# Designed miniproteins, single chains, continued (2), part 17

Each design is a single chain, and the fold is of that chain. pLDDT is the mean over its residues in the fold that is shown.

## One batch from the design tools (miniprotein)

Design m4599
Fold by ESMFold2-Fast:
Structure m4599 (fold): chain A 60 residues (1-60)
Amino acid sequence: SLVEALYDEDPEVRIKAAKELGEKGDPRAVGPLARMVLEDPSKEVRKAALEALKKIAERQ
């Protein structure tokens, strides 16, 4: 699933999953994305997760 892809070892896979979850507006992704913003070692992954959270919040 896309949520599982957020935990992939490849940062490119995590970025793609975050973008897809943001576009889908899936509220189930809020927790995983928030953790990613705080804890992901990749700055680019953290940025993608933050943008995804903004998109989900806009739909809410």
Scores: mean pLDDT 82

Design m4600
Fold by ESMFold2-Fast:
Order: sequence, then C-alpha cells, then structure tokens
Structure m4600 (fold): chain A 82 residues (1-82)
Amino acid sequence: LSPRQLAEAEVAMLVMAGAVHILIGEKALKKGDIEKAIEHYRKAAEYYREAARLAEEAGDEATAEEARRAAEEAEERVRELE
C-alpha cells in the first residue's frame, strides 16, 4: 500500500470505529443505560474528530466535512442525555 492508500484506510477505520460506537450507544440507550450511551457517543465523537483531522491533512475536504458533521451529531447526542 502507498502512503496515500494507508492514510485513506486509516480514515476509513476511524469512521468505522465511530459508527460502531454509535451503534453500541444506541443499543445501550434502548436498554435504559444512559451512562453507557454517553460513554460510547463520546468515543464516537473522538473517532470522528480524528478522522476529520486526518482527512483534512490529506486534502480530502469532503470526507473531513462528513466526519466533522458526524462528530457534531455524536456530541449533540451526549448533550441531550446530560
């Protein structure tokens, strides 16, 4: 893999990690585990923020914008539950 392909793969893995944490948080919320939902939504936001930073550094503004939006949505979910 080229350095560019490795960077793209890293961004994709971080986005996937964020999505997995959103799913875990949603499952926790359905079971009434608010504390666990908050924890996983916070982790999702962190992964999406890191993905946005790396995408921006790679010049992929579209992916960076989508990742930033996903992070903001995860952060909003945390605020709604606090």
Scores: mean pLDDT 88

Design m4601
Fold by ESMFold2-Fast:
Structure m4601 (fold): chain A 67 residues (1-67)
Amino acid sequence: MEEDEKLLEEAKKYVEEAVKAFRQGNYDEAIENLKKAIELFKKVPGADDFIKRVEEMLKLVEERKAA
């Protein structure tokens, strides 16, 4: 649908915010932003590769927070 490009752009913005938060050691903020990105990618048909990548990033951030 017409909004798919906007959803992809917004999801990518959340991923960028998560990366920035992770670099600053703000793991909780990074986790929250990655979860928001996953929610948006799930609304876009064919975004399975993006969802998998972001879920892998989320796992790494959660492991770093626990360490």
Scores: mean pLDDT 82

Design m4602
Fold by ESMFold2-Fast:
Structure m4602 (fold): chain A 67 residues (1-67)
Amino acid sequence: DEDEFRRLVTAIAALLAHRLLEEGASEEELREREPEILEEARRLAEESTPEERERVLAEYRALVAAG
């Protein structure tokens, strides 16, 4: 399902962006790196196991609830 894949890519991208912010990246740096982050998220999504997908979606949900 392409919709599920899109959700997974979005979740991974959000978690990658959050990690960069924690490491001191600015919002401007995130905006500039958005294409790179999305490409990496897509690669990670394609290679993920069902267990990894469930974990990522849970982490993303926790991140959204916190912010």
Scores: mean pLDDT 82

Design m4603
Fold by ESMFold2-Fast:
Structure m4603 (fold): chain A 82 residues (1-82)
Amino acid sequence: MLAERGEELLERARELAKEGRYEEALELLEEAAKLYHEAGDVAGALRAVAEGYEIAAEALKEKDPEAAARAAALAEEARAKA
């Protein structure tokens, strides 16, 4: 199922993020969100989007603290809607 595929990508993205491979993790989270959306799993798509913003906030915290803060706020909003 598309949702199962999305969950696989989500787990792989979490592994990449733990390794500091944030760009690759974000690509997989974007794919996971698309698969959840296609499956009609809005909550799953929002969770994947929230994790993407959380990873973006971590990646940006030294380079662009303002963008990191905005990403963290968007993650919280997506979590609240899921």
Scores: mean pLDDT 78

Design m4604
Fold by ESMFold2-Fast:
Structure m4604 (fold): chain A 101 residues (1-101)
Amino acid sequence: SAELEKRYEQLVADLRTDMEQLRALIAELRALPADTPEEERLRAEIALQMAMMGLSANILLLERNKPNWSEEQQEEVERLIEEARRLIEEARRLLAESRAA
């Protein structure tokens, strides 16, 4: 249905947007100098955590809607979810390293 297609397009677009945001925040935290003020580092860490939560929520929405879509759409969604989960794992490792410093 047109409604299912619109839902697919919106959820996939939201996931891609969240992935781009998380990549940008990972790059930002990695680029912070060792002598960065604690408050500035903490703000970057919080932004990264919030982006990880947003991406995780969109993964859940995609998985919940997935059975309603075509096999081709389901395969694309599964591939994107796998990419998103790898990105979340990268962000989690970076966050742990930042907090240990």
Scores: mean pLDDT 90

Design m4605
Fold by ESMFold2-Fast:
Structure m4605 (fold): chain A 55 residues (1-55)
Amino acid sequence: SEIDLLLQKIAELAKKYNLSKEEVIKLTRKGIDLVTNQGKSVEEAIKEIEKEIEK
């Protein structure tokens, strides 16, 4: 499912950026909101999340 792919990609970002458990939970909630409520693709949601981490 799209949500499973989203969760996998967030886990990859967590490893790449050494994110805390609290940060992972926050980004997971945001990713689900972007895909489910805002109609964005998983790719678009992940790009938006990664831009916020890189700031």
Scores: mean pLDDT 84

Design m4606
Fold by ESMFold2-Fast:
Structure m4606 (fold): chain A 75 residues (1-75)
Amino acid sequence: SPEQLANAEAALRIAKGLFDAGQYEEAARVYEGVIEKFPDSPYAAEAYRLLGEAYRKLGDFSKAEQWFKKAEELE
């Protein structure tokens, strides 16, 4: 629905601001929220990819790999 897509997009925009500020754990939490609330949206695949990037920045390469793989499975 348009409202769900708008809400997912807004959440990703907030998370981008957090990521750009170096707040990778906070950004990851927002990405996880998008996946939980909007699992069937096109933004869920993007949120998985961005989770991978956030965990890579945090040095958690194992989790980063898991999230990148999940993003790939949804494309």
Scores: mean pLDDT 83

Design m4607
Fold by ESMFold2-Fast:
Structure m4607 (fold): chain A 88 residues (1-88)
Amino acid sequence: SLEDFIKEVKRIVTAILERLLADPRVSPEAKERAQKLLEEFKNADPTDGEKIIELLKKFYELLQSVPTVPEETIRAVKVFLEELEKLY
């Protein structure tokens, strides 16, 4: 279901953000952005698709700003974002 898909996206995003926070190579500025975004994702209503898309766009921008994030991870997030935007 769409709700199950959103819950899985939220789980994956949370795991990636927590990994960025634990990575000593990630800048303090990027970690501050990651921490704020992690809190917003944890508190987001999984039925609020517009809010989830907004947060995913911020997440995608954050990943592009961190040079240690693999290109495959950035590409996967872009695909998730494009698929969600097709549903709205």
Scores: mean pLDDT 82

Design m4608
Fold by ESMFold2-Fast:
Structure m4608 (fold): chain A 69 residues (1-69)
Amino acid sequence: MSLEEYIAKQALEIIRELGRPLSIDELAELIEEKTGIPVSEVKPILKKADLDGDGYITEEEVEEFLKSL
């Protein structure tokens, strides 16, 4: 599994658990807390998943990003 795929799967799980879109900053912090992967490594990957560039990530955007990997 790639780092991008792993982070995207963690993002999807967190978004599903909370039942709402999350900002890149909030989601990166939660992924760091859960996985120990630094925010600096997580944020660039989440920015790739932010398909509309609004700074928020939806469950649909993460699912589409995972399909592209």
Scores: mean pLDDT 82

Design m4609
Fold by ESMFold2-Fast:
Structure m4609 (fold): chain A 75 residues (1-75)
Amino acid sequence: MSKEELEREVDIAMAVLWVSVALRNAPEEVKEEMIEKAERLIEEEGLSAQEVVEKLREELERAEKEALEELARKA
């Protein structure tokens, strides 16, 4: 792989890890959706993992809150 390609793969891996930790209580479907969004931001817009996490921070917090509220409603 090129150096740029390798750096992108590392950013993707880091973003996936951060999203997974942020959405630990969310259902798998929501985690996969947010991971896909993070990957697209890195691949299509050239953002770093940190920039992606900052951009998605509010959306990740909203998704995790919604997941917790849904779990409480079903309990």
Scores: mean pLDDT 78

Design m4610
Fold by ESMFold2-Fast:
Structure m4610 (fold): chain A 63 residues (1-63)
Amino acid sequence: SDKKIEELKEWLIKVAGVSEEKAEEIAELIREKKVEEAAELLSKETGLSLEEARALVESVLKS
């Protein structure tokens, strides 16, 4: 849901130390349902594994 995407974006900026620009890029990829691209960028920016990042993106989309 849009609310869960915004919550993820806020967490990325405030907690994970991701820039506002990169957090918005990840959020936009999720809104476009580009799961693999969103997971790859999320992994690169946060240090999560691709598997962990993909699971997180899919969880946000399922909500």
Scores: mean pLDDT 84

Design m4611
Fold by ESMFold2-Fast:
Structure m4611 (fold): chain A 75 residues (1-75)
Amino acid sequence: MKEEEVERLVEEAEKLLKEAQQAIDSGNFDAFLELVKKLREIVEKLRELGYEEQADRITSKINELLQKAQQKLDA
């Protein structure tokens, strides 16, 4: 039951990470920022449930996407 909730949160995060990458690729930075906000909400929920390792992995991927977005804006 708790594990099923965590699996859903991780699956949702992976979908949002894919959408965030697509937003960067299309230059839609407003959509990208909204997706990052949703991803951070999932990260906080995972930490509240005690799944810090999963939260840290998603946070790392968010940071990589933020870096890619910044590189495109600075180019």
Scores: mean pLDDT 83

Design m4612
Fold by ESMFold2-Fast:
Structure m4612 (fold): chain A 71 residues (1-71)
Amino acid sequence: SSEVDRLVEEARRAERAGDYRKAGDLYVEAAEKASPEKQPGLLILAAEAYDKAGDPEKAEEYRKKAKELIK
C-alpha cells in the first residue's frame, strides 16, 4: 500500500510537471503492485497519461488491460 501510494504521488508530480509519459509508466508500476480492486483504476490513469503524452496506441493497450480485469 505505501509503495503504491508513493508511486501514485510520483505519477501525480510527473503530471503536474507535464511529463505525461513518466506519469503513465509510474501508474503502470503502481498497478502492478496494487491490490486487484485498485488495478483497473490505475491502468485507466496510465492510459489517460499516455493519451496526453501523444501515445494513443499505448493508451489503448492499458485501457484494454483494465477492461479485462473488470468483471
Scores: mean pLDDT 88

Design m4613
Fold by ESMFold2-Fast:
Structure m4613 (fold): chain A 55 residues (1-55)
Amino acid sequence: MSQQIVDLLQQRHQAEQAGDQQAFRQYMQQLLALLEQIGADPAAIDYIRREIDRA
């Protein structure tokens, strides 16, 4: 797994613990961009988009 993806997941987790919805959304958007760049499964991309919409 890409180190950038791992780092973004950790930063997202920290933002959730802090209650920072803006930071959470930002990290999720960066994760979405990376998944699209590496050609990840469309279902995984759609899942992340739905998580951003919920935040």
Scores: mean pLDDT 74

Design m4614
Fold by ESMFold2-Fast:
Parts: sequence; C-alpha cells; structure tokens
Structure m4614 (fold): chain A 59 residues (1-59)
Amino acid sequence: MYAEKAKEYAEKAAEALRKGDIEAFGKYGQLASQYAEKAKEAGDEEDAKKALEYANRAG
C-alpha cells in the first residue's frame, strides 16, 4: 500500500511540474519520499523498492 501512495504523490508532483507549480511539486515529491520510507519500515522489501523508485521519479 505505501508504494501505491508514493506512486500517487509522484504523479501529482509530475502534474504540478507540468503546470509550473513548483511549490506543489516540492510538497508532493516530499510526500512520495515519506511513503517510500514508510514502506521500507514496514518490512516489505519489494513494496519499499517500488515506492523508492516512484519517489525518485518525482524528484
């Protein structure tokens, strides 16, 4: 589930960047990173890896 949230926030960050909303881009990128860390702490290696990959695409 955390990878899905990271993906959603990464997509929102990409949308914000396309619209030139730099503040929203930074906010959603940070949220994607936070959910990637939560996935890692949950102990699901594959979910954590996917969440981190989505967070990296947001930045």
Scores: mean pLDDT 78

Design m4615
Fold by ESMFold2-Fast:
Structure m4615 (fold): chain A 66 residues (1-66)
Amino acid sequence: MEKERKIFELEIEASLYYMKAAIYKIMAKNYEKKGDEEKAKEYREKAEEYEKKAEELLKEAERLRA
């Protein structure tokens, strides 16, 4: 069924964005430890953007279930 396939695809895409956000969070923490506050902030902001995108995709998947 098309709806189930769409939900699955959105969930996979969201998972990929969460993975990317996690990587950026790790990099931000690494820069914090090295004292590079500007780079740490930049990577934290990018992680936040990817996390928000993942949340939006999951929200869309939930709307399809409703």
Scores: mean pLDDT 84

Design m4616
Fold by ESMFold2-Fast:
Parts: structure tokens; C-alpha cells; sequence
Structure m4616 (fold): chain A 66 residues (1-66)
């Protein structure tokens, strides 16, 4: 369902942010890629692109602060 997709995407976004806060770029990028593929597989191409851009900016900001 869409709700299950949204819940899983939210969890992956949270995991990416946590990895970035810990200084782990590799782990953060892996979670972003997993989220992107999940949205693409669901046919949500535009949402995949916009969400990846937003989350990547958040990850980059968190990594730059360490």
C-alpha cells in the first residue's frame, strides 16, 4: 500500500540522516540509493527524483558540519 511505501521511505531517510550525523557517507549514500530504487520500483519516478535531491542535500549538510 502507499502507506507502507511512505513508512519504509521515511525509515530509510531517517537511517541516511543518522549515518550522515555519524560521519558515515558510504552508509548514508547506500540508504539514499535504497530509498530511490524503492520509489522507482513503485512507479513514483518524480517523487524518487525530488526526494533523492532533498535527502542528498540534508546528508551533505550533516556531513559538512562534522
Amino acid sequence: SMRELEDRVSELVREAARAAEEGNREEAERHIEEMYQLLKDAGEDKLAESTRTIVQRQVDRLLARG
Scores: mean pLDDT 87

Design m4617
Fold by ESMFold2-Fast:
Structure m4617 (fold): chain A 100 residues (1-100)
Amino acid sequence: NAKQKAIDYMAKGLEALRAGDYDTAIEYFEKAIKYFKEANDKVGLADAYLMLGEAYHKKGEYDKAIEYFKKSLDIAKESNLHPVLIRRAENLLKEAEEKK
């Protein structure tokens, strides 16, 4: 089940992110993105892009963080996801742009 694999990789990515292992977090979030795409899970996909952006932001790779926050925001808007998720993506995008 692609959705179950995506959820598993998201959990591993979040654990790595909390531990400060940003490269490992990036690898897991990229795997989660692949499986959320296969599952057609727009909520999971938007969240996975948001977390991938956060991992890049914590590494100081602001251009990549901006790219992934924009991908998350685009999916959230296109899929009419909850306003709280849209606002979270917009806030993180703004913070990353201010660092450039």
Scores: mean pLDDT 87

Design m4618
Fold by ESMFold2-Fast:
Structure m4618 (fold): chain A 79 residues (1-79)
Amino acid sequence: METEKLEKIARLVSGAVAAETDPATRAAIQAEGLKAMGAFAKGNYDEAIKHLDRALALATSPEAQRLLEEAKKIVESMK
């Protein structure tokens, strides 16, 4: 079910936000993650990947980068 994949993406994005210590970086990753989840829910997988790539560019924590890359792989698996 698409709902299970969306929930997993949401958990990975939340984990990435939690792995960052800077409040501005946390807010920026959360904003891009929410846009990625919105695009995913609409079936716009390329748009979801673009937003996850923006979140990855903002991430400074190796754990945040790992979690966002895992979320991106889930979206790529839907294509």
Scores: mean pLDDT 86

Design m4619
Fold by ESMFold2-Fast:
Structure m4619 (fold): chain A 68 residues (1-68)
Amino acid sequence: GIQSQLISLKEELEQRPDLTATLIGDNSLVISGSLTHQQLIGLSLEILGDYPTLSVTLSGNQLTISAV
């Protein structure tokens, strides 16, 4: 299910020491870290490639990944 996709993504991102991934409720994942805006754009495209059914929103230097 979508929750399982978010948990899988969180575990993958946890392997990157420059990122933090926090689950918000049952349907959203917030990603933050010391990354630049351009690096976050690259990461958002990578996530959408692997999880095309998820929604990605970039705001400032933070990504919000949500189930749609």
Scores: mean pLDDT 77

Design m4620
Fold by ESMFold2-Fast:
Structure m4620 (fold): chain A 99 residues (1-99)
Amino acid sequence: SRAALSADAPGALRAAAENAREAAEAARKGDKQKATLLAVAALLLLSLAADYAEPEAAELAREAKRLALEGLEALDKGDFEKAAELFERAAELAEEAAR
């Protein structure tokens, strides 16, 4: 139900923040494959939160999703430092949304 999904949204946001932080660490180490997998996992969780979280948290989840997508684009361009910064910012917004 929507109510059950809404209740699970803070958990999804905390998991998204953890995955995004780990993606940033992998990107800083030059591990494109690991960074991509972790960022995609974060995106799936952020997409769930964007649809089912309370309005304020959903807006933060949408912004975090945008940053994670830009981070993936930076990874594809070989800009690992920019990707890491974008994933860290996505994690911060996801963590704030989980409050």
Scores: mean pLDDT 86

Design m4621
Fold by ESMFold2-Fast:
Structure m4621 (fold): chain A 87 residues (1-87)
Amino acid sequence: SMEEEEKEIQKLKDELLERVRAHFAKRYDPETAERRVAEFQRLVDKLIENAKKKNMPFDKIKELLEQLERVALNPEIVPDEIVALVG
């Protein structure tokens, strides 16, 4: 159901943000880590909103979130803002 898909998306988002927060906490000072997490959360929300507006299936949204996580964990590949524009 759509309600089950919404719950799964929220769960994936929460788990993703926890992993990214842990990664940034190891790499940056506390203030910078908090700012980076807030910026990343906005990108995640925008990606989910835009994917839903484009009627993307759940599996594709999950794939895009996994791609966004990989970019966040390896900043030398692509800035998160660029991934959000092409996803």
Scores: mean pLDDT 77

Design m4622
Fold by ESMFold2-Fast:
Structure m4622 (fold): chain A 70 residues (1-70)
Amino acid sequence: MEKEVEELFKELEKLKEQIAKTTDVSERSKLMVEFGRLAAKALELTEGDEEKKKEIGDMAYEASVIAAQS
């Protein structure tokens, strides 16, 4: 469980970095969909942990801002 959560956080950070580096709007949209899917899974695994849920929410907000800024 703990190892799986750590793996998901690493994948989320990797996707956020890829979103920031991607210049193609279509490719960025696909990365955002994948980010949302992994973020949803991470939220399920951290049910009852308010601090971890906040971290996931902050990462999702950051990714959305990066995507919106092109």
Scores: mean pLDDT 77

Design m4623
Fold by ESMFold2-Fast:
Structure m4623 (fold): chain A 63 residues (1-63)
Amino acid sequence: MEGYLARALKDIPKAHPAMVELKKGDLVLVLKDVNENWVEVKSLKTGEVGYVDKAELEIIKKL
């Protein structure tokens, strides 16, 4: 997968069905940039795929 490994900087609620719920410190794979504010991620904890605000993520490493 050509994406990035990232982690949630804080607890992120599932405010929309297309979003993923994350807890602070949860690891995600960033699958694609959607727009200036949103990325599609896969939670490594739950396997759920959806959108999160890219400002709420810390990029750990490029894959």
Scores: mean pLDDT 79

Design m4624
Fold by ESMFold2-Fast:
Structure m4624 (fold): chain A 61 residues (1-61)
Amino acid sequence: MKEEVLEEAREVARRMVEAGVLDEEQAELLVSYIESIADTEGVEAARKVIDGLRAALDAYE
């Protein structure tokens, strides 16, 4: 569901801010980008982006 995907996107963005990878404004832009992917390419495409970001974040620390 789109709302669930956006909550996951916000969680990942918040973790990236906590890790010092993004600032607050960059985190908002990332969430907006993921929402755009969900709207244009579908929820599954947005989830793939989120999964990739989580994997990268987990590998970084």
Scores: mean pLDDT 80

Design m4625
Fold by ESMFold2-Fast:
Structure m4625 (fold): chain A 120 residues (1-120)
Amino acid sequence: AATPEEVQARADEALARGVSPIGMFALAKEAADQGLLETAKRLMEKAIESLPAFLARLTPEQLEVFRKTLAEKLGVEIKADSPEELVEEIRKLFEQAKTPEELKRLADAIIDAYYEALRA
């Protein structure tokens, strides 16, 4: 199993070089699992910052699948018709997340929503 030191090193490299938002969310899950709460938050903040441009590549049908999947997996209502509105809702959920488990759940839901959207 990965150590906190190994996860921190990978996070530092990703934050310095840049990776896709989905890659950042995946690494944030690993950081949260190792109790690296501040590292997980930094990775998620950077992912959210680049997420609007990333989601803008989806078709309208794919974006709707993303919204529905995210809402279902988090058990919340998400009212958004654009990538920018979706990212604002995600930012609000991120600001409300206070524990490693809440951060992991949010990151996991975003990753799953993205892959479901690609199948649409």
Scores: mean pLDDT 86

Design m4626
Fold by ESMFold2-Fast:
Structure m4626 (fold): chain A 55 residues (1-55)
Amino acid sequence: SNEETLALLEDGLKRVRAIAERERARTGQPPSPLLQKAIDALEREIARVRAALAA
C-alpha cells in the first residue's frame, strides 16, 4: 500500500541521514555527492507518495 511504501521510504531516509551525519562527524566534510543524491531521491519519492495519499 502507499502507507507501507511511505513508512519504508521514511525509514530509509532516516538511515541514510544517519550515515551522512556519521560521515560528517568523522571527516568534517559534507556528505559525498552520491550520498546527497540518495537523500534527494528519497525526499522526492516521499513527496510523490504523500501527494498520492492526499489525493
Scores: mean pLDDT 86

Design m4627
Fold by ESMFold2-Fast:
Structure m4627 (fold): chain A 58 residues (1-58)
Amino acid sequence: MKEEADKLAKEGVEALSNGDYEKAAQLFRKAAELYEKAGDTEKANIFREAYEKVEKMA
């Protein structure tokens, strides 16, 4: 559901703000998967790029 993906995306942003890069990457990855399942390809791509960048920082 989009609502679950939105929640995970927000939690990922909070984790990133706290410097928890591993947690942020995991949350963004899950958000991207849920957006893809919901048919929101644009948001899925955004969060896929986000977790790839954050994973390099972890």
Scores: mean pLDDT 81

Design m4628
Fold by ESMFold2-Fast:
Structure m4628 (fold): chain A 56 residues (1-56)
Amino acid sequence: LAEQLKQEVERARELLKQGKLSKEQFEQGLRVGREMARRMGLDEAAAYLEEALKEV
């Protein structure tokens, strides 16, 4: 799951850079992913999602 979350963020970030994903959609996805990661105790994934969210 942690690796899947990193893959999802990477994919979403690429779509954002290509203009195929809005900043709002990207931000929402990151927030949901972070909640999931925290709930599952995936501290590394949660930190990665927080870092990505700060760049929005």
Scores: mean pLDDT 76

Design m4629
Fold by ESMFold2-Fast:
Structure m4629 (fold): chain A 86 residues (1-86)
Amino acid sequence: GLAEAEAALRRLAEEAKDEEAREHLLKAAEAVANGKDTVLLIFHLGEAAKIDLELALRAAEALARHTPDGERLLRAVQNAIDNVLK
């Protein structure tokens, strides 16, 4: 559920060595907690991906596993990450 998705994002933020990537992952976790604000979630994961792509992709995968709309959210996040890396 959303609680597991939020916890997973916060856990991944602890692994971030870059402070900006950590802050973006924490903001993504907050967006999940606030009822899946998809626009804000996608934005912050995209910003984290510019700094630490591996952690951002792991975060997107955690969302896919723990939310009811996980596959749709994962696709949107992966598309946003691909676009910001161009």
Scores: mean pLDDT 76

Design m4630
Fold by ESMFold2-Fast:
Structure m4630 (fold): chain A 101 residues (1-101)
Amino acid sequence: MKTFEAEATATLLARPGSRVEVEVYITSTALGQTFPATGKVEVEIREELDPETGEYRIVVKAKVTATGLDLPDEGITVTVKVRAEDGSIGTGTKTTPAVHH
């Protein structure tokens, strides 16, 4: 059975208390296919203040574990997209090869 585990991080400049929408995509780069988010998806949202600039950031970390027989050996790309109410968008990607277990 093949297992993919990848962690992608997106950062968005936002105001304190801003509401955000988070989308997580799983894509096979080699096959040109997008897989539905199947398996375990863990999303961590953190609000950080830069002490030197006073800028406020929302950091979204998504950890995806997908297991299946038909997952591509070439790898999987996890994309995290975060959108604020003002229309600002942050995106992060991580590509990882399949681990055969």
Scores: mean pLDDT 69

Design m4631
Fold by ESMFold2-Fast:
Structure m4631 (fold): chain A 60 residues (1-60)
Amino acid sequence: MKEEEEKLKKAIDYMNEVAENLRKSGGDEELVEQIRKVIEEAKKTKNFEEAIKKYTDLLL
């Protein structure tokens, strides 16, 4: 359980960095909002695999 929480935290931190970098670079606000939505769902469900899949799907 704690190891999964650590993986989830790292994934959320990474997604936050990507969203922040996109915002600073004048990137797509819609993409930033979608990434934030994935982060919120990840915090609610605590499902690391689902969060990573949704995040990856946004970048494809």
Scores: mean pLDDT 77

Design m4632
Fold by ESMFold2-Fast:
Structure m4632 (fold): chain A 120 residues (1-120)
Amino acid sequence: MEDVRLEAYQAVAEALRRLAERDGNPAFRKIAEKLEEYSKKAKRKPSQEDVDEALRIIERTYQALLDDGSYSVEDALKIAALEAVMRLVARHGASVEEIEKTFRDVARVLGLPGKPELLK
């Protein structure tokens, strides 16, 4: 699971770098760099399918949060990146506990407030 999480970080970082090149927004690049720093120990490159899925998730989530109007560009992007990592690890068969751990780790990396622990 840890290797899948690091590969998910790299897939989301690559998607964010492509969006930064397309849109010219420096916030995309800053978040990509943070995820890359925390995934330096990844043993394999992410699949093109995971990068393409991350791109789709980020674009959909980011646009929805901007349309809501309550989020800054930076916060909307951080939340979209978090959602993309979560969806990718779930796609690779992560358990609920592994998904929750991934949420906490990514939120910490991106400087988002942590999700309260659910009663188990």
Scores: mean pLDDT 76

Design m4633
Fold by ESMFold2-Fast:
Structure m4633 (fold): chain A 57 residues (1-57)
Amino acid sequence: MLSEEERERAAERGRRGLLEGGASEEDAQKMYDGVLAAETAEEADRAGTRAAIEGGV
């Protein structure tokens, strides 16, 4: 299980990674929101993967 600070840090890293990878700000925001809302590391990984696939990155 991720702490709140770990979730926020992971969400910010995912968002930045998508933006640098060429995703839109909207897709990066979906990544951030999905990871931040995750209760476990596994849920965060799934949210991030889904956002990246849907964002075309």
Scores: mean pLDDT 72

Design m4634
Fold by ESMFold2-Fast:
Structure m4634 (fold): chain A 55 residues (1-55)
Amino acid sequence: ELEKLVEELVELIVELKQQGKEKLAEEYAKKLLELVEKKDVEGLKKLIKELKEIL
């Protein structure tokens, strides 16, 4: 489950970069790394929801 959430987040971050939102993409990439280090599945799900609302 964690690996699948990471893959989805990476794809959303790439989409932000493609839209010219490079600073925002970098910020979300840093948050992703922190959550992965903590194995915070709930945090990853929240981050995915946030990114989908921004896109």
Scores: mean pLDDT 80

Design m4635
Fold by ESMFold2-Fast:
Structure m4635 (fold): chain A 79 residues (1-79)
Amino acid sequence: GLPPELQEKIRELYEKAREALKAGNVDEAVDYASEAIQLAMKAAGVDVTPEQARHIARELVKRYGPEAAVEAAKALADQ
């Protein structure tokens, strides 16, 4: 599991991404999801740059839509 402090930060980023998506701010939602993905991957021992995390989020959006990037961030946080 992730450290509690990191889990809380990823959860906060997920919540911000979800709220941005509700407001129709897709780019902002992807940015928050990208940050959450980066933090979760670093906690899993994968050293990933912000640009690499954004690339992952964009590929999820391209293939599955913006909600999928937000849900992926949540799923990574829950591991």
Scores: mean pLDDT 77

